# Ledger of designs, part 52: designed miniproteins, single chains, continued (2)

Each design is a single chain, and the fold is of that chain. pLDDT is the mean over its residues in the fold that is shown.

## One batch from the design tools (miniprotein)

Design m5793
Fold by ESMFold2-Fast:
Parts: sequence; C-alpha cells; structure tokens
Structure m5793 (fold): chain A 90 residues (1-90)
Amino acid sequence: TKEEAIEKLEELKKKIEEAKTREEIIKYVEEAGELVNSILDTLTPEQQKKLTEILDELREIILNSDNYSLEELKEKVIEKVDEIIEIIKS
C-alpha cells in the first residue's frame, strides 16, 4: 500500500542518515527506487511523472557520487527521498 511504502521510505531515509559508506547509501537508494517502482501503477499519472523524474535525478546523483563528500551525498539523497515521500502523500 501507499502507507507501507511511505513507512519503508522513512526507514530507508534513517538508514541513509546513519550510513558509514557510499556503498551503503547506494544500496539504500536502489532499495528506495525498487519500492517506488513497485507502487508506481497504483498512483496518478501526475505522481508517476514526478516520481520518474525524481528517480532519474537520484540515479544521476548516485552516478556522480564520487564528486560528493559522504555528508553532501547524504544531504542530496535525503532531499530526493523527502520529495518522493511528499509526492506519494499528495
């Protein structure tokens, strides 16, 4: 359900905040993407479009992760996860 997806995204956000390595952040981001994709067909076309755009931005952040400090990477990723949660809630 949408509610279960939000709960899992909030859990992943916390795991990202607590992550000690880039590899952990990348893992949790991939899990977040899989979770969003699993509910995508249950959402409105507007939500689907916005979520797809944010997932693309999140993937771009991960592809460029070596250009960021661990703290900066966490901040950028958490911002995108927060945007995802707000769209699902809308």
Scores: mean pLDDT 87

Design m5794
Fold by ESMFold2-Fast:
Structure m5794 (fold): chain A 57 residues (1-57)
Amino acid sequence: SMADRVEAALEAYDYGKSKGLPGSLQHEGSQIAIERVKKGESAKEAAEIAKEYLDKF
């Protein structure tokens, strides 16, 4: 749903910001989360995948 996309995107964005990552990576994380929700994952699963990606930086 749209709500799940927003929830996952905000969680990924806030996580990237909390890690002190550049705005470009904060945005990338939110986009990964949105795409994962579009593919049928829950907001929580999508956010976890985006956070794992951001943890590489």
Scores: mean pLDDT 86

Design m5795
Fold by ESMFold2-Fast:
Structure m5795 (fold): chain A 89 residues (1-89)
Amino acid sequence: MVDAATLGTLTTIYESENINSREELLEKAKELNLVQGGEETKLQFDVIETAREIAKKRGRKKILPEDLIEAARILGNEELKEAIERLFG
């Protein structure tokens, strides 16, 4: 699914570029034409930030697909959760 693939790409950028804020991630994502803004972009960023906190609480520095799946579940987005599961297993 395109949305889950974009989420994976954004997560990689967030980690590899040492982006420290949601605002920096948004600017980089727009520069790369990965996001258009609005509610979908907000949800993608909320999932990434929630996944980072889950990974941190679990003693990991790297965000894994299971952290993204759990983040989508916590945020109540079953459709996105299923899309991530289909893309990443």
Scores: mean pLDDT 74

Design m5796
Fold by ESMFold2-Fast:
Structure m5796 (fold): chain A 61 residues (1-61)
Amino acid sequence: MSEEEREKKIEHVASTLRAAGFTAPREELEAIAREVVERNPEASEKELVEQGVKLYEERFA
């Protein structure tokens, strides 16, 4: 994956979590998105969002 593609996926996941009403600071949502993309670089945007939700729930539920 190119760095540009990676940053686009990170931004998509972070923005989707933010739009869904997750109350963590932007910096924390971006950190979650980055971690998910790093672990699943070939996953679809939908799959990355699903993994981001799970990681958020583990840390803030």
Scores: mean pLDDT 77

Design m5797
Fold by ESMFold2-Fast:
Structure m5797 (fold): chain A 55 residues (1-55)
Amino acid sequence: SMAEEGAKRAYEAAKAGDAAAGRQAVLDTINAGGDEETIRAAENGGAKGAIEGKV
């Protein structure tokens, strides 16, 4: 659930063009003790949102 929530937050923020909020979602995941896979999910969510927001 942490991976899913982090990815969702990063995705929505990046898709809306809010790079700061997307970055904060990744940092929140790290601070919550997310492992490498969970952090990667948040980073991937942000990347996916940024791509879709440009299209």
Scores: mean pLDDT 79

Design m5798
Fold by ESMFold2-Fast:
Structure m5798 (fold): chain A 94 residues (1-94)
Amino acid sequence: SLADQLAEAKLRAGTALLGLKQYDPSKSSESTARELASLAPYLAASPEFRAYAVRQLAALGPSAAAVLQQLTSHPDPTVAAVARDLLAESGLAL
């Protein structure tokens, strides 16, 4: 159901965004990058989910912005695109 898909997307966003706060670029954090990439179809399909993800990101603050800036250079184009979109829409990339 749509409600179940939204609930799953919110859970995935929570995990991905928490991973951004705890991300260590000196370690291979492929799980965080993959979780961020997994948000792409939900961000495209649901304006409500996009707004939710942006609000959660804003709550994490400038440390999350710094990690997203690094992920804009990620070799996976989906990860890079999601990172740029979230950074721009959160107002953290001014």
Scores: mean pLDDT 70

Design m5799
Fold by ESMFold2-Fast:
Structure m5799 (fold): chain A 66 residues (1-66)
Amino acid sequence: GLWDAISSVREQVVSKGGVISRIDVLPDKVVVSYWAPPGSEKEVSDLVDEARKRIDLYLKTGTPFD
């Protein structure tokens, strides 16, 4: 599922002390809710952007990034 499609990104977010808490798939957008520790906001935000791209690809093709 979606959580499997972003498993490597989730692991990287956790390695930086953050967490992806929720994914909401809307007709026109994907909303990813997350938390990042002070000092890692940019790195976690970039990883969450990567997660959104993988989710979008998964929803359009049914094939996640390996």
Scores: mean pLDDT 77

Design m5800
Fold by ESMFold2-Fast:
Structure m5800 (fold): chain A 87 residues (1-87)
Amino acid sequence: VKKPTEEELEKMKENAVQLLTTLGREDLIPAFIEYLERVYKAMKEAKSEEELIEKLEEIAKEFEKKYPGSFIARLLKNTVENLKKQA
C-alpha cells in the first residue's frame, strides 16, 4: 500500500476548500476535510490493500449515514470502487 504524505494531505485539503468554495458548497467543507483526514489515517494504518478497502468501505457507510446523498458520500463510493478495480 502506498502511504500518502502529510504534504499531499494538506494540498488535497487546500484544493477541496477552493473547489467547494467555487461551487458555492462551503457547507460541505467540514465534511470533506473529515473525509480526507479519515482516508489518510486509513491509508497510513492499513497493513494490506484488503484492510484499506475494508476501512474505506466502513468510512463510506458512515458518511452515507451522516451525510445522505452528499457529494462526499459519492466520492467515497467511487474511491472504494477504484481501489477494488486495482486489487
Scores: mean pLDDT 74

Design m5801
Fold by ESMFold2-Fast:
Structure m5801 (fold): chain A 99 residues (1-99)
Amino acid sequence: MDIEGYILLSLAHDLLARATNPKAQELLRKAIEAVEKGNFDEAIKYLAQAAVEAGLTVEEIKKLLDEIVSRAPPELQDEVRKAADKVYKKIEEEINKLK
């Protein structure tokens, strides 16, 4: 798995562990499937839909991505941070389209 896939999968699982809304849970499972197939843009759309459905803010998504970066091996943290910032921007753009 590449760094973007690692971040998307980690975020989807973190959100799924916290999700209480069944529709958000379904969208997060679809995001995981999209990542596993290498369809990262599709995964980002499902993650954005799940975040809106769960009532999460863009700031809360950023905090979760920051936690994922902090858990990465020290030698990969710079690469994971750059990929997380890219993922964050794409999720923010998709969330803004849904509001």
Scores: mean pLDDT 84

Design m5802
Fold by ESMFold2-Fast:
Structure m5802 (fold): chain A 64 residues (1-64)
Amino acid sequence: EQERENVLRGIAAVLAAIGALIDAELGIPVPEAELAAIRELAEASGVPALAAKALELADKAAAL
């Protein structure tokens, strides 16, 4: 049960990071609070592979 919830949080963080990347590519400013929330959700998932992917995508969005 907890493992499933952790995976779902990790997936949610990755999806949110992809959305932020799309916005950044379209020239839509991504708020720092949104990137911070994605990072927090990724860390809260406790799933290293999903957390790493979400953080990588969020960093790319921030760099645009």
Scores: mean pLDDT 82

Design m5803
Fold by ESMFold2-Fast:
Structure m5803 (fold): chain A 68 residues (1-68)
Amino acid sequence: MELKAVLDKDGNVISGKEAAEALAEGKASAAVATAKDGRTAKGEGAEGSIEAANSLKDQEFTLTVTVE
């Protein structure tokens, strides 16, 4: 299942609370973060998914989280 969130530059959830919660709870099997400037980060597994989300902090980005 894929869940999407939009986060601001300060890490606040603008939309898609369920995706952010799944990531925080370690339920993510993969995540893709795409910054507003077009940069993308991706990771697999709970740890890799969190790292992908964290690599684009300090700017607005869209997060797509995969939950098995």
Scores: mean pLDDT 76

Design m5804
Fold by ESMFold2-Fast:
Structure m5804 (fold): chain A 90 residues (1-90)
Amino acid sequence: GFETVRANIEAGVARWAAELTPETLAHAREVAARLLEEYADDEEARLAVEHLMRGLLLARSDPAEALRHFEEAVEHAERLAERLAAELAA
């Protein structure tokens, strides 16, 4: 559930903050750009990626604000995942 996802994100934020390098950030940015191209017409996908990138940028300087952005990214990603799962089950 969301609590497990949140716990994983909180652990991930601490790890990402410690391990973020210019190379890791550039890679994350490239992945986000490709996802936005693939899901350009999907508002939930765009919002999830936007909040994920904002969280990554803030992880070292403002972990509390980064966590808020990761929470928003998770909510949007969960809505996208639920919709895609429903489409695959149809």
Scores: mean pLDDT 66

Design m5805
Fold by ESMFold2-Fast:
Structure m5805 (fold): chain A 62 residues (1-62)
Amino acid sequence: GPGAEAAGRGLAEARAAGAGGSGEGSVWFMQAKDAGDEASARAGTEVDEAARLAGLARQGGG
């Protein structure tokens, strides 16, 4: 549903922003990829936080 899509997109945007924000891209990207897959299966809370942050950023920009 739309909630699940928004949550997934929010997490993906948070990951992309983190990887591109610093010189830690390589190591962080590898761990974030594994952690992202596990977090998606494990916790709705982390996904909810990422989606909320992405939603706020979009509302501020749009």
Scores: mean pLDDT 55

Design m5806
Fold by ESMFold2-Fast:
Structure m5806 (fold): chain A 72 residues (1-72)
Amino acid sequence: GMSSWSQDELDSLAFLLEALLRSHREGLSPEALARVRELIDGVRAGDQEATERALAVAGRLLEGERDDSVLD
């Protein structure tokens, strides 16, 4: 689908989520890490659903969630 986000905004979100994932890697299961990685790839591809889910995950990580609950 066509995203309403600019490429620069999508790249910034992907970069932020990768940085958060790296900082929280030890708290997440390998399955959760793979799922977050899939969201990052979707954001870079301009997938709107992946972008909306990535925003929710980033928000939860920023609020201090450190485990697989960030994907709920």
Scores: mean pLDDT 75

Design m5807
Fold by ESMFold2-Fast:
Structure m5807 (fold): chain A 103 residues (1-103)
Amino acid sequence: MNIFLKKIKENLEKVRKYAPKVPQELFDKALEAVEKILNAKSIEEINKAYREFVDTLEEIAKHIKELSSEEDYKKALDYLKQVESNVFFLKQIKIEEIKLKNE
C-alpha cells in the first residue's frame, strides 16, 4: 500500500513539474480520490472513488494537452500514465483485501 501511494505522489509531482498551468485543485482532487480508495470499506466505495479518480485524471490530461509544449506534454502524459497504473494496482489490492476479510 504505502509504496504505491508514494509512487502516485512522486509521479503526480512530476506531472505538475511539466504541466505547471494545470489547476492545483485537479491534483488535490486526484489525491483525495486515491485517499478514498485507501479508506474504502466496501468494493462499491472503491469503485466510486476510482471513477472520481479517472474523471479527474481525464480533466488533467485535457489541460496538459491545451497548456503545454509538445515536449513537456509527452513527459507529463507519461507520468500521468504511471499515476493511472499505480492507482489501478492499488484498487486491485484493496479489493482483494476486502474479499479476504469477508471470506
Scores: mean pLDDT 83

Design m5808
Fold by ESMFold2-Fast:
Parts: C-alpha cells; structure tokens; sequence
Structure m5808 (fold): chain A 81 residues (1-81)
C-alpha cells in the first residue's frame, strides 16, 4: 500500500504533461530529495542514467502511466545533469 505522500507524488507524475515549467521543476526537485539523488550531479552519465531509470521504474510500479516513462526519464536526467 502507498502512503498519502507517495499517492500525491504519483498523482503529480501522472499530470506532468499538464504542468507549467515551474510545477515540473518543483516536482523534479521533490523527487530528487525523496530519492536522495542529489549526489548524481557529479556522477558519471552511466550512473545518472541507471538511477534515473530505477526511479522512473519505481514510479510506474506505484501507478504512474507507463506512457509517461520516457518523458519522465528524460526530464529527470536533464534535471540531474
């Protein structure tokens, strides 16, 4: 079962395409903080790609639309690097 915080994060992810740029940045900042991925700014490309893919996979597993997976992955990679 998902916590209320996890449910809100999933709902926001599912609305990613409908968000303003400011809302998308706020969502990605929250996602990075919750996953502890701030260290990836200095990491190799392969390490960033691995963890971004893992985070997106976990979001889809928690109820995010699989059709958003590639867009969320690309946005998260850009935000991390």
Amino acid sequence: SLSEEEKRLVERANRFREMTPEEQQAFLDELVKRTGLSFLKDASEATREFYARLVVHELVKRGVDPELAQELYNALLEHLG
Scores: mean pLDDT 83

Design m5809
Fold by ESMFold2-Fast:
Structure m5809 (fold): chain A 92 residues (1-92)
Amino acid sequence: MELTPEQEAAALARARELLDKYGATRAVVFFDENGNEVLAVLVDADGRARIYNAKGELIAEFDSAEEAVAYLQRLFEEGKIAWAVGVARPPP
């Protein structure tokens, strides 16, 4: 999916903000087809995933990233999310 440079930069900044705010090892922010933030997935060092909506409310928790992917796949099929930007903390 083609992003404007401004959309990509804003999405990367948001993903990094959430990565640091929640102390996650990986953050992925999901957007709708119009470029509006829908949700963010935060994965910790234990592989646990938490999903927050655009308001910063926790809406789902999963013990594995694979369970979170299944949840996200349903949202994608429903047209609620269209694209994503992810950032990861480098390993020590």
Scores: mean pLDDT 79

Design m5810
Fold by ESMFold2-Fast:
Structure m5810 (fold): chain A 67 residues (1-67)
Amino acid sequence: MSKEEILEEIRELLLKKFGYSERQVESAMEVLKKLSLEQLKELLEKLKRAKNADEVDNIIVEAYLKA
């Protein structure tokens, strides 16, 4: 899977599953695009396992610290 494909899958999860606004997703994508392919794969797996909004927020904050 390409870096662009993983970023698009993360975008869809944030918009449709976790209720992020388009603006919030665009802001997140500006930071997340700085991550490596391996970091994005790990992030996608964590987001797929997240059960609530607090878990998602913690995962995104951790990703921002790695960017």
Scores: mean pLDDT 80

Design m5811
Fold by ESMFold2-Fast:
Structure m5811 (fold): chain A 77 residues (1-77)
Amino acid sequence: MKYKLTLEGYISKEQAEAAAKEIAAIKETVEVEVEYAPPGEPNIITVTLENITSDASVAVHGVANDAGMQVKGEKIE
C-alpha cells in the first residue's frame, strides 16, 4: 500500500531541496518529487511512502514543519 503526502510552502528553492533530501532519508520513502514555483508561489513536494506507519508520517510532518511547509493533502493508494 502506498501513501501520498503533498507538502506546500512559500519557501526558497534551497529550503525545498533541503526538505526533499531529508524526506528522502526516511526509511519508508519510495519517491520524492519537487515542483519549483516562480517567486511568490508555493513550492510543492509530493512524497510517496511504502506502508503507512505512524513513525514515517510523523517524520514527514516534522520535516515539513521545520522547513516552513504545510501538509496540504494525504492520500492512500
Scores: mean pLDDT 77

Design m5812
Fold by ESMFold2-Fast:
Structure m5812 (fold): chain A 81 residues (1-81)
Amino acid sequence: MVELEEVEKHLKVRLTAKSEEDAEKIKRLLEAAGIKISRFTGKVIEVEVSGPESEVQYALRVVDDLSHLIKDKEVLSEEVS
């Protein structure tokens, strides 16, 4: 049976925390949610997610839940395979 094939997505997001303490909280909460951190330096956290739309949307929802700790959010890359 032919189903609509879900395309694989690659998302990389840079988060700048309001403080270094908030950056540590963001890191812990993202790791607890199963989200991989590609870079962590001072107030800057980079998150990289590759997989189906559902995994990318899950990661974005977790990031949105942490918006109170985030000063700036920048999408570095969003690719569809």
Scores: mean pLDDT 78

Design m5813
Fold by ESMFold2-Fast:
Structure m5813 (fold): chain A 96 residues (1-96)
Amino acid sequence: SEKEVIRNITFLLMEYISVEGSIVVLENMAKKSTDPEFKQEAQKLIEGLREVLDTMKTEFEKTDLKDPNQVKKLIDTLNEKIEPLLQKENELFKKS
């Protein structure tokens, strides 16, 4: 239904905005840090998060949002990519 399409689009847009927000926070923290190891690890994490954004854009464009199997595959693919990056972000924040 159209309502399911809108719901799926809203969910994906919210995840996209969340990943963009994480990149902005990490870039600002890296700028303020005097620790070269922190800066290097933050940069690697930012690059990984940018890859997730690119994946979200490309996979979204080719996904039939009316097909629940395709939507599930998209969500599973994004979660598989983002979960290890969020874990690295938490570890990096503990060192700060």
Scores: mean pLDDT 81

Design m5814
Fold by ESMFold2-Fast:
Structure m5814 (fold): chain A 106 residues (1-106)
Amino acid sequence: MKRIEEAKEELEKQLEELEKELKKLKEETTLTPEEKKKLEEELKKIKEEIEKQKKEALERVEKELPEELRELAKEVLELQARVRLLAAEIALLKRIRGVSDEELDA
């Protein structure tokens, strides 16, 4: 119980920090329609990968954990998926910005 609850609290903190970073990056970053479409296509692929990994982890939870821990473990897996997706979007936005900076230096 306590260890999974601590993992949940840590993930909730990470999620809040990533949401703040993403909001700031979106406010500071102006994307062209082409860059926005590219970002959306890349995020769709990443989301599909995360959903596949989450499904596999959920199947393990249902097989390996007692019923009383399954609900908390499912919440942790949902938070992990959200953290990964936000981190991926942040990384893609930073990469798009980095390409623009590299073109300026080249």
Scores: mean pLDDT 77

Design m5815
Fold by ESMFold2-Fast:
Structure m5815 (fold): chain A 78 residues (1-78)
Amino acid sequence: NAALQAELDREVQRAGELSLEYRKKANELIDKLLKENPIKSPEDYQKIRDKVFEELKDLYDELKAEGERVTALRQALA
């Protein structure tokens, strides 16, 4: 029980750090792309969103994996 709680605490901290990094980088990239590309249509905005997703895909995948690990650990402690 204590070992699972310690593991959960570590993974929650890691997920939080990754989430903060992802949001910071996503916001910075969105801000940059909006300044460089005027939005006239929903398609223009979608292109910006797609580019942000592509640029941050590795970080997104890592964040998703950590979220799944946290969920599994919470279920084990429930």
Scores: mean pLDDT 82

Design m5816
Fold by ESMFold2-Fast:
Structure m5816 (fold): chain A 68 residues (1-68)
Amino acid sequence: MLSPEELAATVYAQLQADLPSLSREEQIAALQSLLDLLDTILAEQPDAPASITDMRAQVRAQLAALQA
């Protein structure tokens, strides 16, 4: 089975591929769900690799842009 970091990376990649097919509201909901997942991983694994914090920053930036 995938590690939490590999699972997060897989979900992130799948979501990025699906984003152009989603409505703005669906994109916001999906990005918020991914952000919640990343926040949970970081809370439970303070030593998580920088790729997780980088993904979180990208997801937050995408959410901010969609909500502007």
Scores: mean pLDDT 80

Design m5817
Fold by ESMFold2-Fast:
Structure m5817 (fold): chain A 84 residues (1-84)
Amino acid sequence: SEMRAKELLRKAVENNEEMLKTVKDRYAAGKLSKESAVRLLERIARTAEQQARIAGKLGDKETEEKARRVAEEAKAAVEELKAE
């Protein structure tokens, strides 16, 4: 079950990373409003922070580091958009 939990979490982190890219790409293409982009990026950041905590508890350092990076990238994107 621990091995399965690690596998599912890795996939969840990868999906959240793809969502971050998708939101940034859609905003750049003018397909997403600033307000919607900020809301989605804040949700991505919160999800990534939760995923990092779970990965840490499971001892999966690589997944923890990836999730932390996604959280920081999403937070940086929010601050950049708020500065526009």
Scores: mean pLDDT 89

Design m5818
Fold by ESMFold2-Fast:
Structure m5818 (fold): chain A 76 residues (1-76)
Amino acid sequence: SLEGLKEILNEMKKLAEIMENSKDEKEREEAKKKLEEIVNFILNNLPLPEEVKNKIKKFYEEALKKAEEIEKKRKE
């Protein structure tokens, strides 16, 4: 349902926020793994329009890039 999709998108957003903002490295890695699993599930199992799938892919790629940039700064 459309409402179910909104719930999934909210979960993805929450996981991306943990990846960016959590001080715990383990929590960040677990959030990253969960986000990857959710994105893979959506792209392979849900009958969504390609435009919606592309937006989800872009969100995931941007979340990964942002998390990687923050992790690099943590090592400095």
Scores: mean pLDDT 82

Design m5819
Fold by ESMFold2-Fast:
Structure m5819 (fold): chain A 104 residues (1-104)
Amino acid sequence: ATTHPGASAKILPPQELLDILKQAGATKDTYTVAEVIGLVVKYLEDEKLQMTEVNPGLYDLSDTPLGKITGKDVMSLLEIIEAVLGYLKEHGEVVEGEFTGELN
């Protein structure tokens, strides 16, 4: 019995996003929204994409797999999260529960 009160939807990410999550240390094929966000943040930290000397609120995604998913070279953390959630809504498969493409 592994039911958590408030369990989020489980999503199968498209392969391009799944590869990014696995680079951040992910070992599964399906994720909750909170797990995806945490892994994307970890990916940004591990790859040192934050533009700390120019604008610490911005991330350089040029020449990264994440930049290919978002379609932009420079984004804020909130813009990255919104783009990833939109990508999951459009290209991901909801395996369990409901997903609207938004933070809740």
Scores: mean pLDDT 75

Design m5820
Fold by ESMFold2-Fast:
Structure m5820 (fold): chain A 63 residues (1-63)
Amino acid sequence: MMVNMSPEQQQELQKRIDEIRARSRSPEEFEKQMREMLKELTEKYPENKRTLEHVQKTLIEKV
């Protein structure tokens, strides 16, 4: 649920996730690259911090 993000920001996020999924060969590589990308997007779009933290927990912090 990506509420309050612009359609362009949602597309950018989805594109970057898809690129990371395509190039990552291990869960560890996926996790590292996802954390890095989400940190960059949080710094670029601080208004989306809560949504990006939720994405991180859902895709990376599989406990």
Scores: mean pLDDT 72

Design m5821
Fold by ESMFold2-Fast:
Structure m5821 (fold): chain A 70 residues (1-70)
Amino acid sequence: MGDEKKKIIDILEEMKKQFLELGDKKGAEDADKIIKRISVDKEDVDTVLKTSNPRERAIVNQAIFLAKRS
């Protein structure tokens, strides 16, 4: 589980960076919130996915998809 969670966090950090480069402050904030829930609050990725709003859920699903392809 640690390796998968780490990959998801790394992808979320990259997505946050891309949002900031594009000037999408809201996207960057949503990604940062998700990263903190997983890293600081130590929530399971599945719990974050289930309790996120539709925009946050899209970000989490994208990170999970990319992590599985890595």
Scores: mean pLDDT 81

Design m5822
Fold by ESMFold2-Fast:
Structure m5822 (fold): chain A 62 residues (1-62)
Amino acid sequence: IVEIGSEITKELSSMSNEEVVEKAREAARENPEWLPRTEGLMKRDRYGGAGLMLGILKLEES
């Protein structure tokens, strides 16, 4: 998760908010297991992980 978390965080820093939301939606659809993984990232790395988790949750609420 450390290796994957670092790469995701770097990508999120380079991406626009719209791109983050779209990526989160695609991840939730194809990779349901990313939900627990995203929780881990949010706990250790609030920066990148929180963005992905919030994007997924926001799309589910919308």
Scores: mean pLDDT 53

Design m5823
Fold by ESMFold2-Fast:
Structure m5823 (fold): chain A 87 residues (1-87)
Amino acid sequence: MEGDKELAEKQAQAIVEAARLTGDEEATRRMEELAEELVKNVDDIEKMEEIAAEAARLLAEAAARHDAPPHLREAAREMLRQAEEAA
C-alpha cells in the first residue's frame, strides 16, 4: 500500500538525518545503507523491523557518547517515535 511505502521513506529520511548528526563518516555510511535497505524491503515487515532495530541501535550508541550533540538525541527520539508509529 502507498501509505506503508511513504512511512518507510519517512523512516529512511529520519535515519539519514540522524546519521549526518553523528559527525562520523563510517556511521553515516552504515546508516544510509540501512535506510536504503528499509525502502527496498517495504513489503517485508519482518526485514523492515530488523533494519529499523539495527539503525536504532547504532543511533543510540552514537547518542550515548559524552560528546554527542543535543540534536542527535532529538533525532534518536524521532526515529524511535516513527518506529512505534509503524507498529
Scores: mean pLDDT 70

Design m5824
Fold by ESMFold2-Fast:
Parts: structure tokens; C-alpha cells; sequence
Structure m5824 (fold): chain A 57 residues (1-57)
């Protein structure tokens, strides 16, 4: 699902020319329906979830 794709992208610290910026990934996460946002957030590691939580809607 889109939630799984975004969770994987948020976990990815790799530098790749085809990857969206972190700000774009956070924006895409915040644009998800509430159900998908909750699912994506649940898929994040506790460390990443804690670090990015202030930026999530």
C-alpha cells in the first residue's frame, strides 16, 4: 500500500537521485488519509517515529 511505500522511504537514509527529499516524503505522509497515515506511522521504527513525529500532521 502507499503507507508501506512511504514508511520505507522515511526509513531510507540513502542518497539517491530518484528519491524525493525528506520534506517531500513528510508532505506525502501528511497528505495520506488518516487510516493510511496511522498505518504508515505504525510501520516506522521507534527511533524514526520519535525523530519525525513533530513534522507529522
Amino acid sequence: SRAEELAALLEDTSSSPSLPSLAERIGAFNALPPEERARAFALLSPTVAAALAPFFK
Scores: mean pLDDT 72

Design m5825
Fold by ESMFold2-Fast:
Structure m5825 (fold): chain A 67 residues (1-67)
Amino acid sequence: PVVEKEITVTLKATGSDGKEYTVTLKGTNSKFAAEASLQLKEAIAKSDGKAGNEMLEGLRKAYEAYQ
């Protein structure tokens, strides 16, 4: 089996009301995309569209930094 490596990504976003949101996404190396997507989907459902979009951008940039 693959050695499980924990990946942690901390995202900061600002809502339309100026409130800062900090979301910590975590998962395993082999399943990070699926696990992070589920966590992010729930965060987006509870936040406003602006904060949700900023969280998506942050995750995309973090993922690309390791390619």
Scores: mean pLDDT 70

Design m5826
Fold by ESMFold2-Fast:
Structure m5826 (fold): chain A 69 residues (1-69)
Amino acid sequence: DLLDKQIEAIKNDESIPLKTDEEADELQEEIAEIVEEYNKKYPTPVDIKEFQEIMKEKLIKKLEERKKK
């Protein structure tokens, strides 16, 4: 499953495997949504490293939720 491989790559800080342009677009959409949600919740970001860790956790969660749909 491509989603499982993408989640594993994110957890290991590796290059995310993409099969098609459509999969790349979907991944970019998930990332954009997470960033937008973060900006709405935290208008003044506290720490870049903390931001990166939060984004990583949120992205993994979004991909897992997407797999269930």
Scores: mean pLDDT 68

Design m5827
Fold by ESMFold2-Fast:
Structure m5827 (fold): chain A 112 residues (1-112)
Amino acid sequence: DLDVVEKLMEKNRDTPVTRISFLASDILTLFGMALAGASEEEIENKMKDIRNKIEELKLSPEEIAEALRLAASLASPEAQGPLLEAAEYAEKGDIDKALDIVREAALKLRNK
């Protein structure tokens, strides 16, 4: 029941699990786009969306690190290492370095 799922997500929108899942989904979408051969402009636009989501949801460094680990557990082997490295930087509060690692990994996968 789609209405029940939407109402449950709306009630739980501010829970760490829901917020972490939204960020992890966007990161997985970024790597899916990269594997599908998305342009550099498309990758940069998705990175901007990810940064905006972090700001809008007011994600803590710990929540960002958990989202990166969740994404790593579901990602291709080539993306797992960079995502886990990014999670370590996010946990230390270096969000810019964490997102830079994610961006570089996506661009590398795009080039095959």
Scores: mean pLDDT 80

Design m5828
Fold by ESMFold2-Fast:
Structure m5828 (fold): chain A 82 residues (1-82)
Amino acid sequence: KKEAFEKAREKALELISKINAKDPQKVRDIVLKGIEEASKAKTKEELNRILGKIMQELEKYADKEDVLKFLKEIRPLLEETL
Protein backbone atom coordinates (compact mmCIF):
# COMPACT_ATOMS: atom_id res chain seq x y z
CA LYS A 1 0.00 0.00 0.00
CA LYS A 2 2.75 2.52 0.91
CA GLU A 3 4.69 1.61 -2.26
CA ALA A 4 1.53 1.87 -4.38
CA PHE A 5 0.76 5.31 -2.93
CA GLU A 6 4.30 6.55 -3.62
CA LYS A 7 4.09 5.31 -7.23
CA ALA A 8 0.76 7.09 -7.69
CA ARG A 9 2.14 10.31 -6.18
CA GLU A 10 5.29 10.25 -8.35
CA LYS A 11 3.26 9.53 -11.49
CA ALA A 12 0.78 12.30 -10.59
CA LEU A 13 3.62 14.83 -10.26
CA GLU A 14 5.02 13.70 -13.64
CA LEU A 15 1.61 13.89 -15.33
CA ILE A 16 0.62 17.33 -13.98
CA SER A 17 3.71 18.81 -15.66
CA LYS A 18 1.98 17.89 -18.98
CA ILE A 19 -1.35 19.53 -18.10
CA ASN A 20 -2.05 22.87 -19.79
CA ALA A 21 -3.04 24.82 -16.67
CA LYS A 22 -4.30 28.35 -16.07
CA ASP A 23 -2.83 28.07 -12.54
CA PRO A 24 -0.16 25.31 -12.33
CA GLN A 25 0.32 25.71 -8.57
CA LYS A 26 -3.43 25.31 -7.90
CA VAL A 27 -3.55 22.24 -10.17
CA ARG A 28 -0.61 20.72 -8.29
CA ASP A 29 -2.29 21.35 -4.91
CA ILE A 30 -5.61 19.85 -6.07
CA VAL A 31 -3.88 16.76 -7.49
CA LEU A 32 -1.74 16.09 -4.40
CA LYS A 33 -4.71 16.52 -2.03
CA GLY A 34 -6.88 14.34 -4.28
CA ILE A 35 -4.26 11.58 -4.51
CA GLU A 36 -3.96 11.53 -0.70
CA GLU A 37 -7.77 11.28 -0.35
CA ALA A 38 -7.95 8.59 -3.07
CA SER A 39 -5.26 6.53 -1.30
CA LYS A 40 -7.62 6.27 1.71
CA ALA A 41 -10.49 4.86 -0.40
CA LYS A 42 -11.60 1.33 0.59
CA THR A 43 -13.75 0.54 -2.46
CA LYS A 44 -13.70 1.22 -6.21
CA GLU A 45 -16.97 3.15 -5.80
CA GLU A 46 -15.39 5.47 -3.22
CA LEU A 47 -12.30 5.87 -5.43
CA ASN A 48 -14.49 6.78 -8.43
CA ARG A 49 -16.34 9.39 -6.34
CA ILE A 50 -13.04 10.98 -5.24
CA LEU A 51 -11.69 10.97 -8.82
CA GLY A 52 -14.90 12.67 -9.95
CA LYS A 53 -14.34 15.45 -7.41
CA ILE A 54 -10.73 15.85 -8.56
CA MET A 55 -11.95 16.15 -12.16
CA GLN A 56 -14.52 18.85 -11.27
CA GLU A 57 -11.93 20.90 -9.36
CA LEU A 58 -9.20 20.53 -12.01
CA GLU A 59 -11.55 21.56 -14.85
CA LYS A 60 -11.73 25.01 -13.22
CA TYR A 61 -7.97 25.53 -13.66
CA ALA A 62 -6.93 23.29 -16.59
CA ASP A 63 -8.07 22.09 -20.01
CA LYS A 64 -10.74 19.37 -19.76
CA GLU A 65 -8.97 17.14 -22.31
CA ASP A 66 -5.72 17.22 -20.29
CA VAL A 67 -7.64 16.53 -17.06
CA LEU A 68 -9.37 13.48 -18.60
CA LYS A 69 -6.05 12.13 -19.89
CA PHE A 70 -4.47 12.64 -16.45
CA LEU A 71 -7.29 10.76 -14.68
CA LYS A 72 -7.10 7.87 -17.16
CA GLU A 73 -3.36 7.45 -16.48
CA ILE A 74 -3.55 7.79 -12.68
CA ARG A 75 -6.65 5.60 -12.07
CA PRO A 76 -4.86 2.19 -12.35
CA LEU A 77 -2.15 3.29 -9.90
CA LEU A 78 -4.74 4.49 -7.37
CA GLU A 79 -6.64 1.19 -7.72
CA GLU A 80 -3.44 -0.51 -6.44
CA THR A 81 -3.90 1.38 -3.13
CA LEU A 82 -7.27 -0.32 -2.47
Scores: mean pLDDT 79

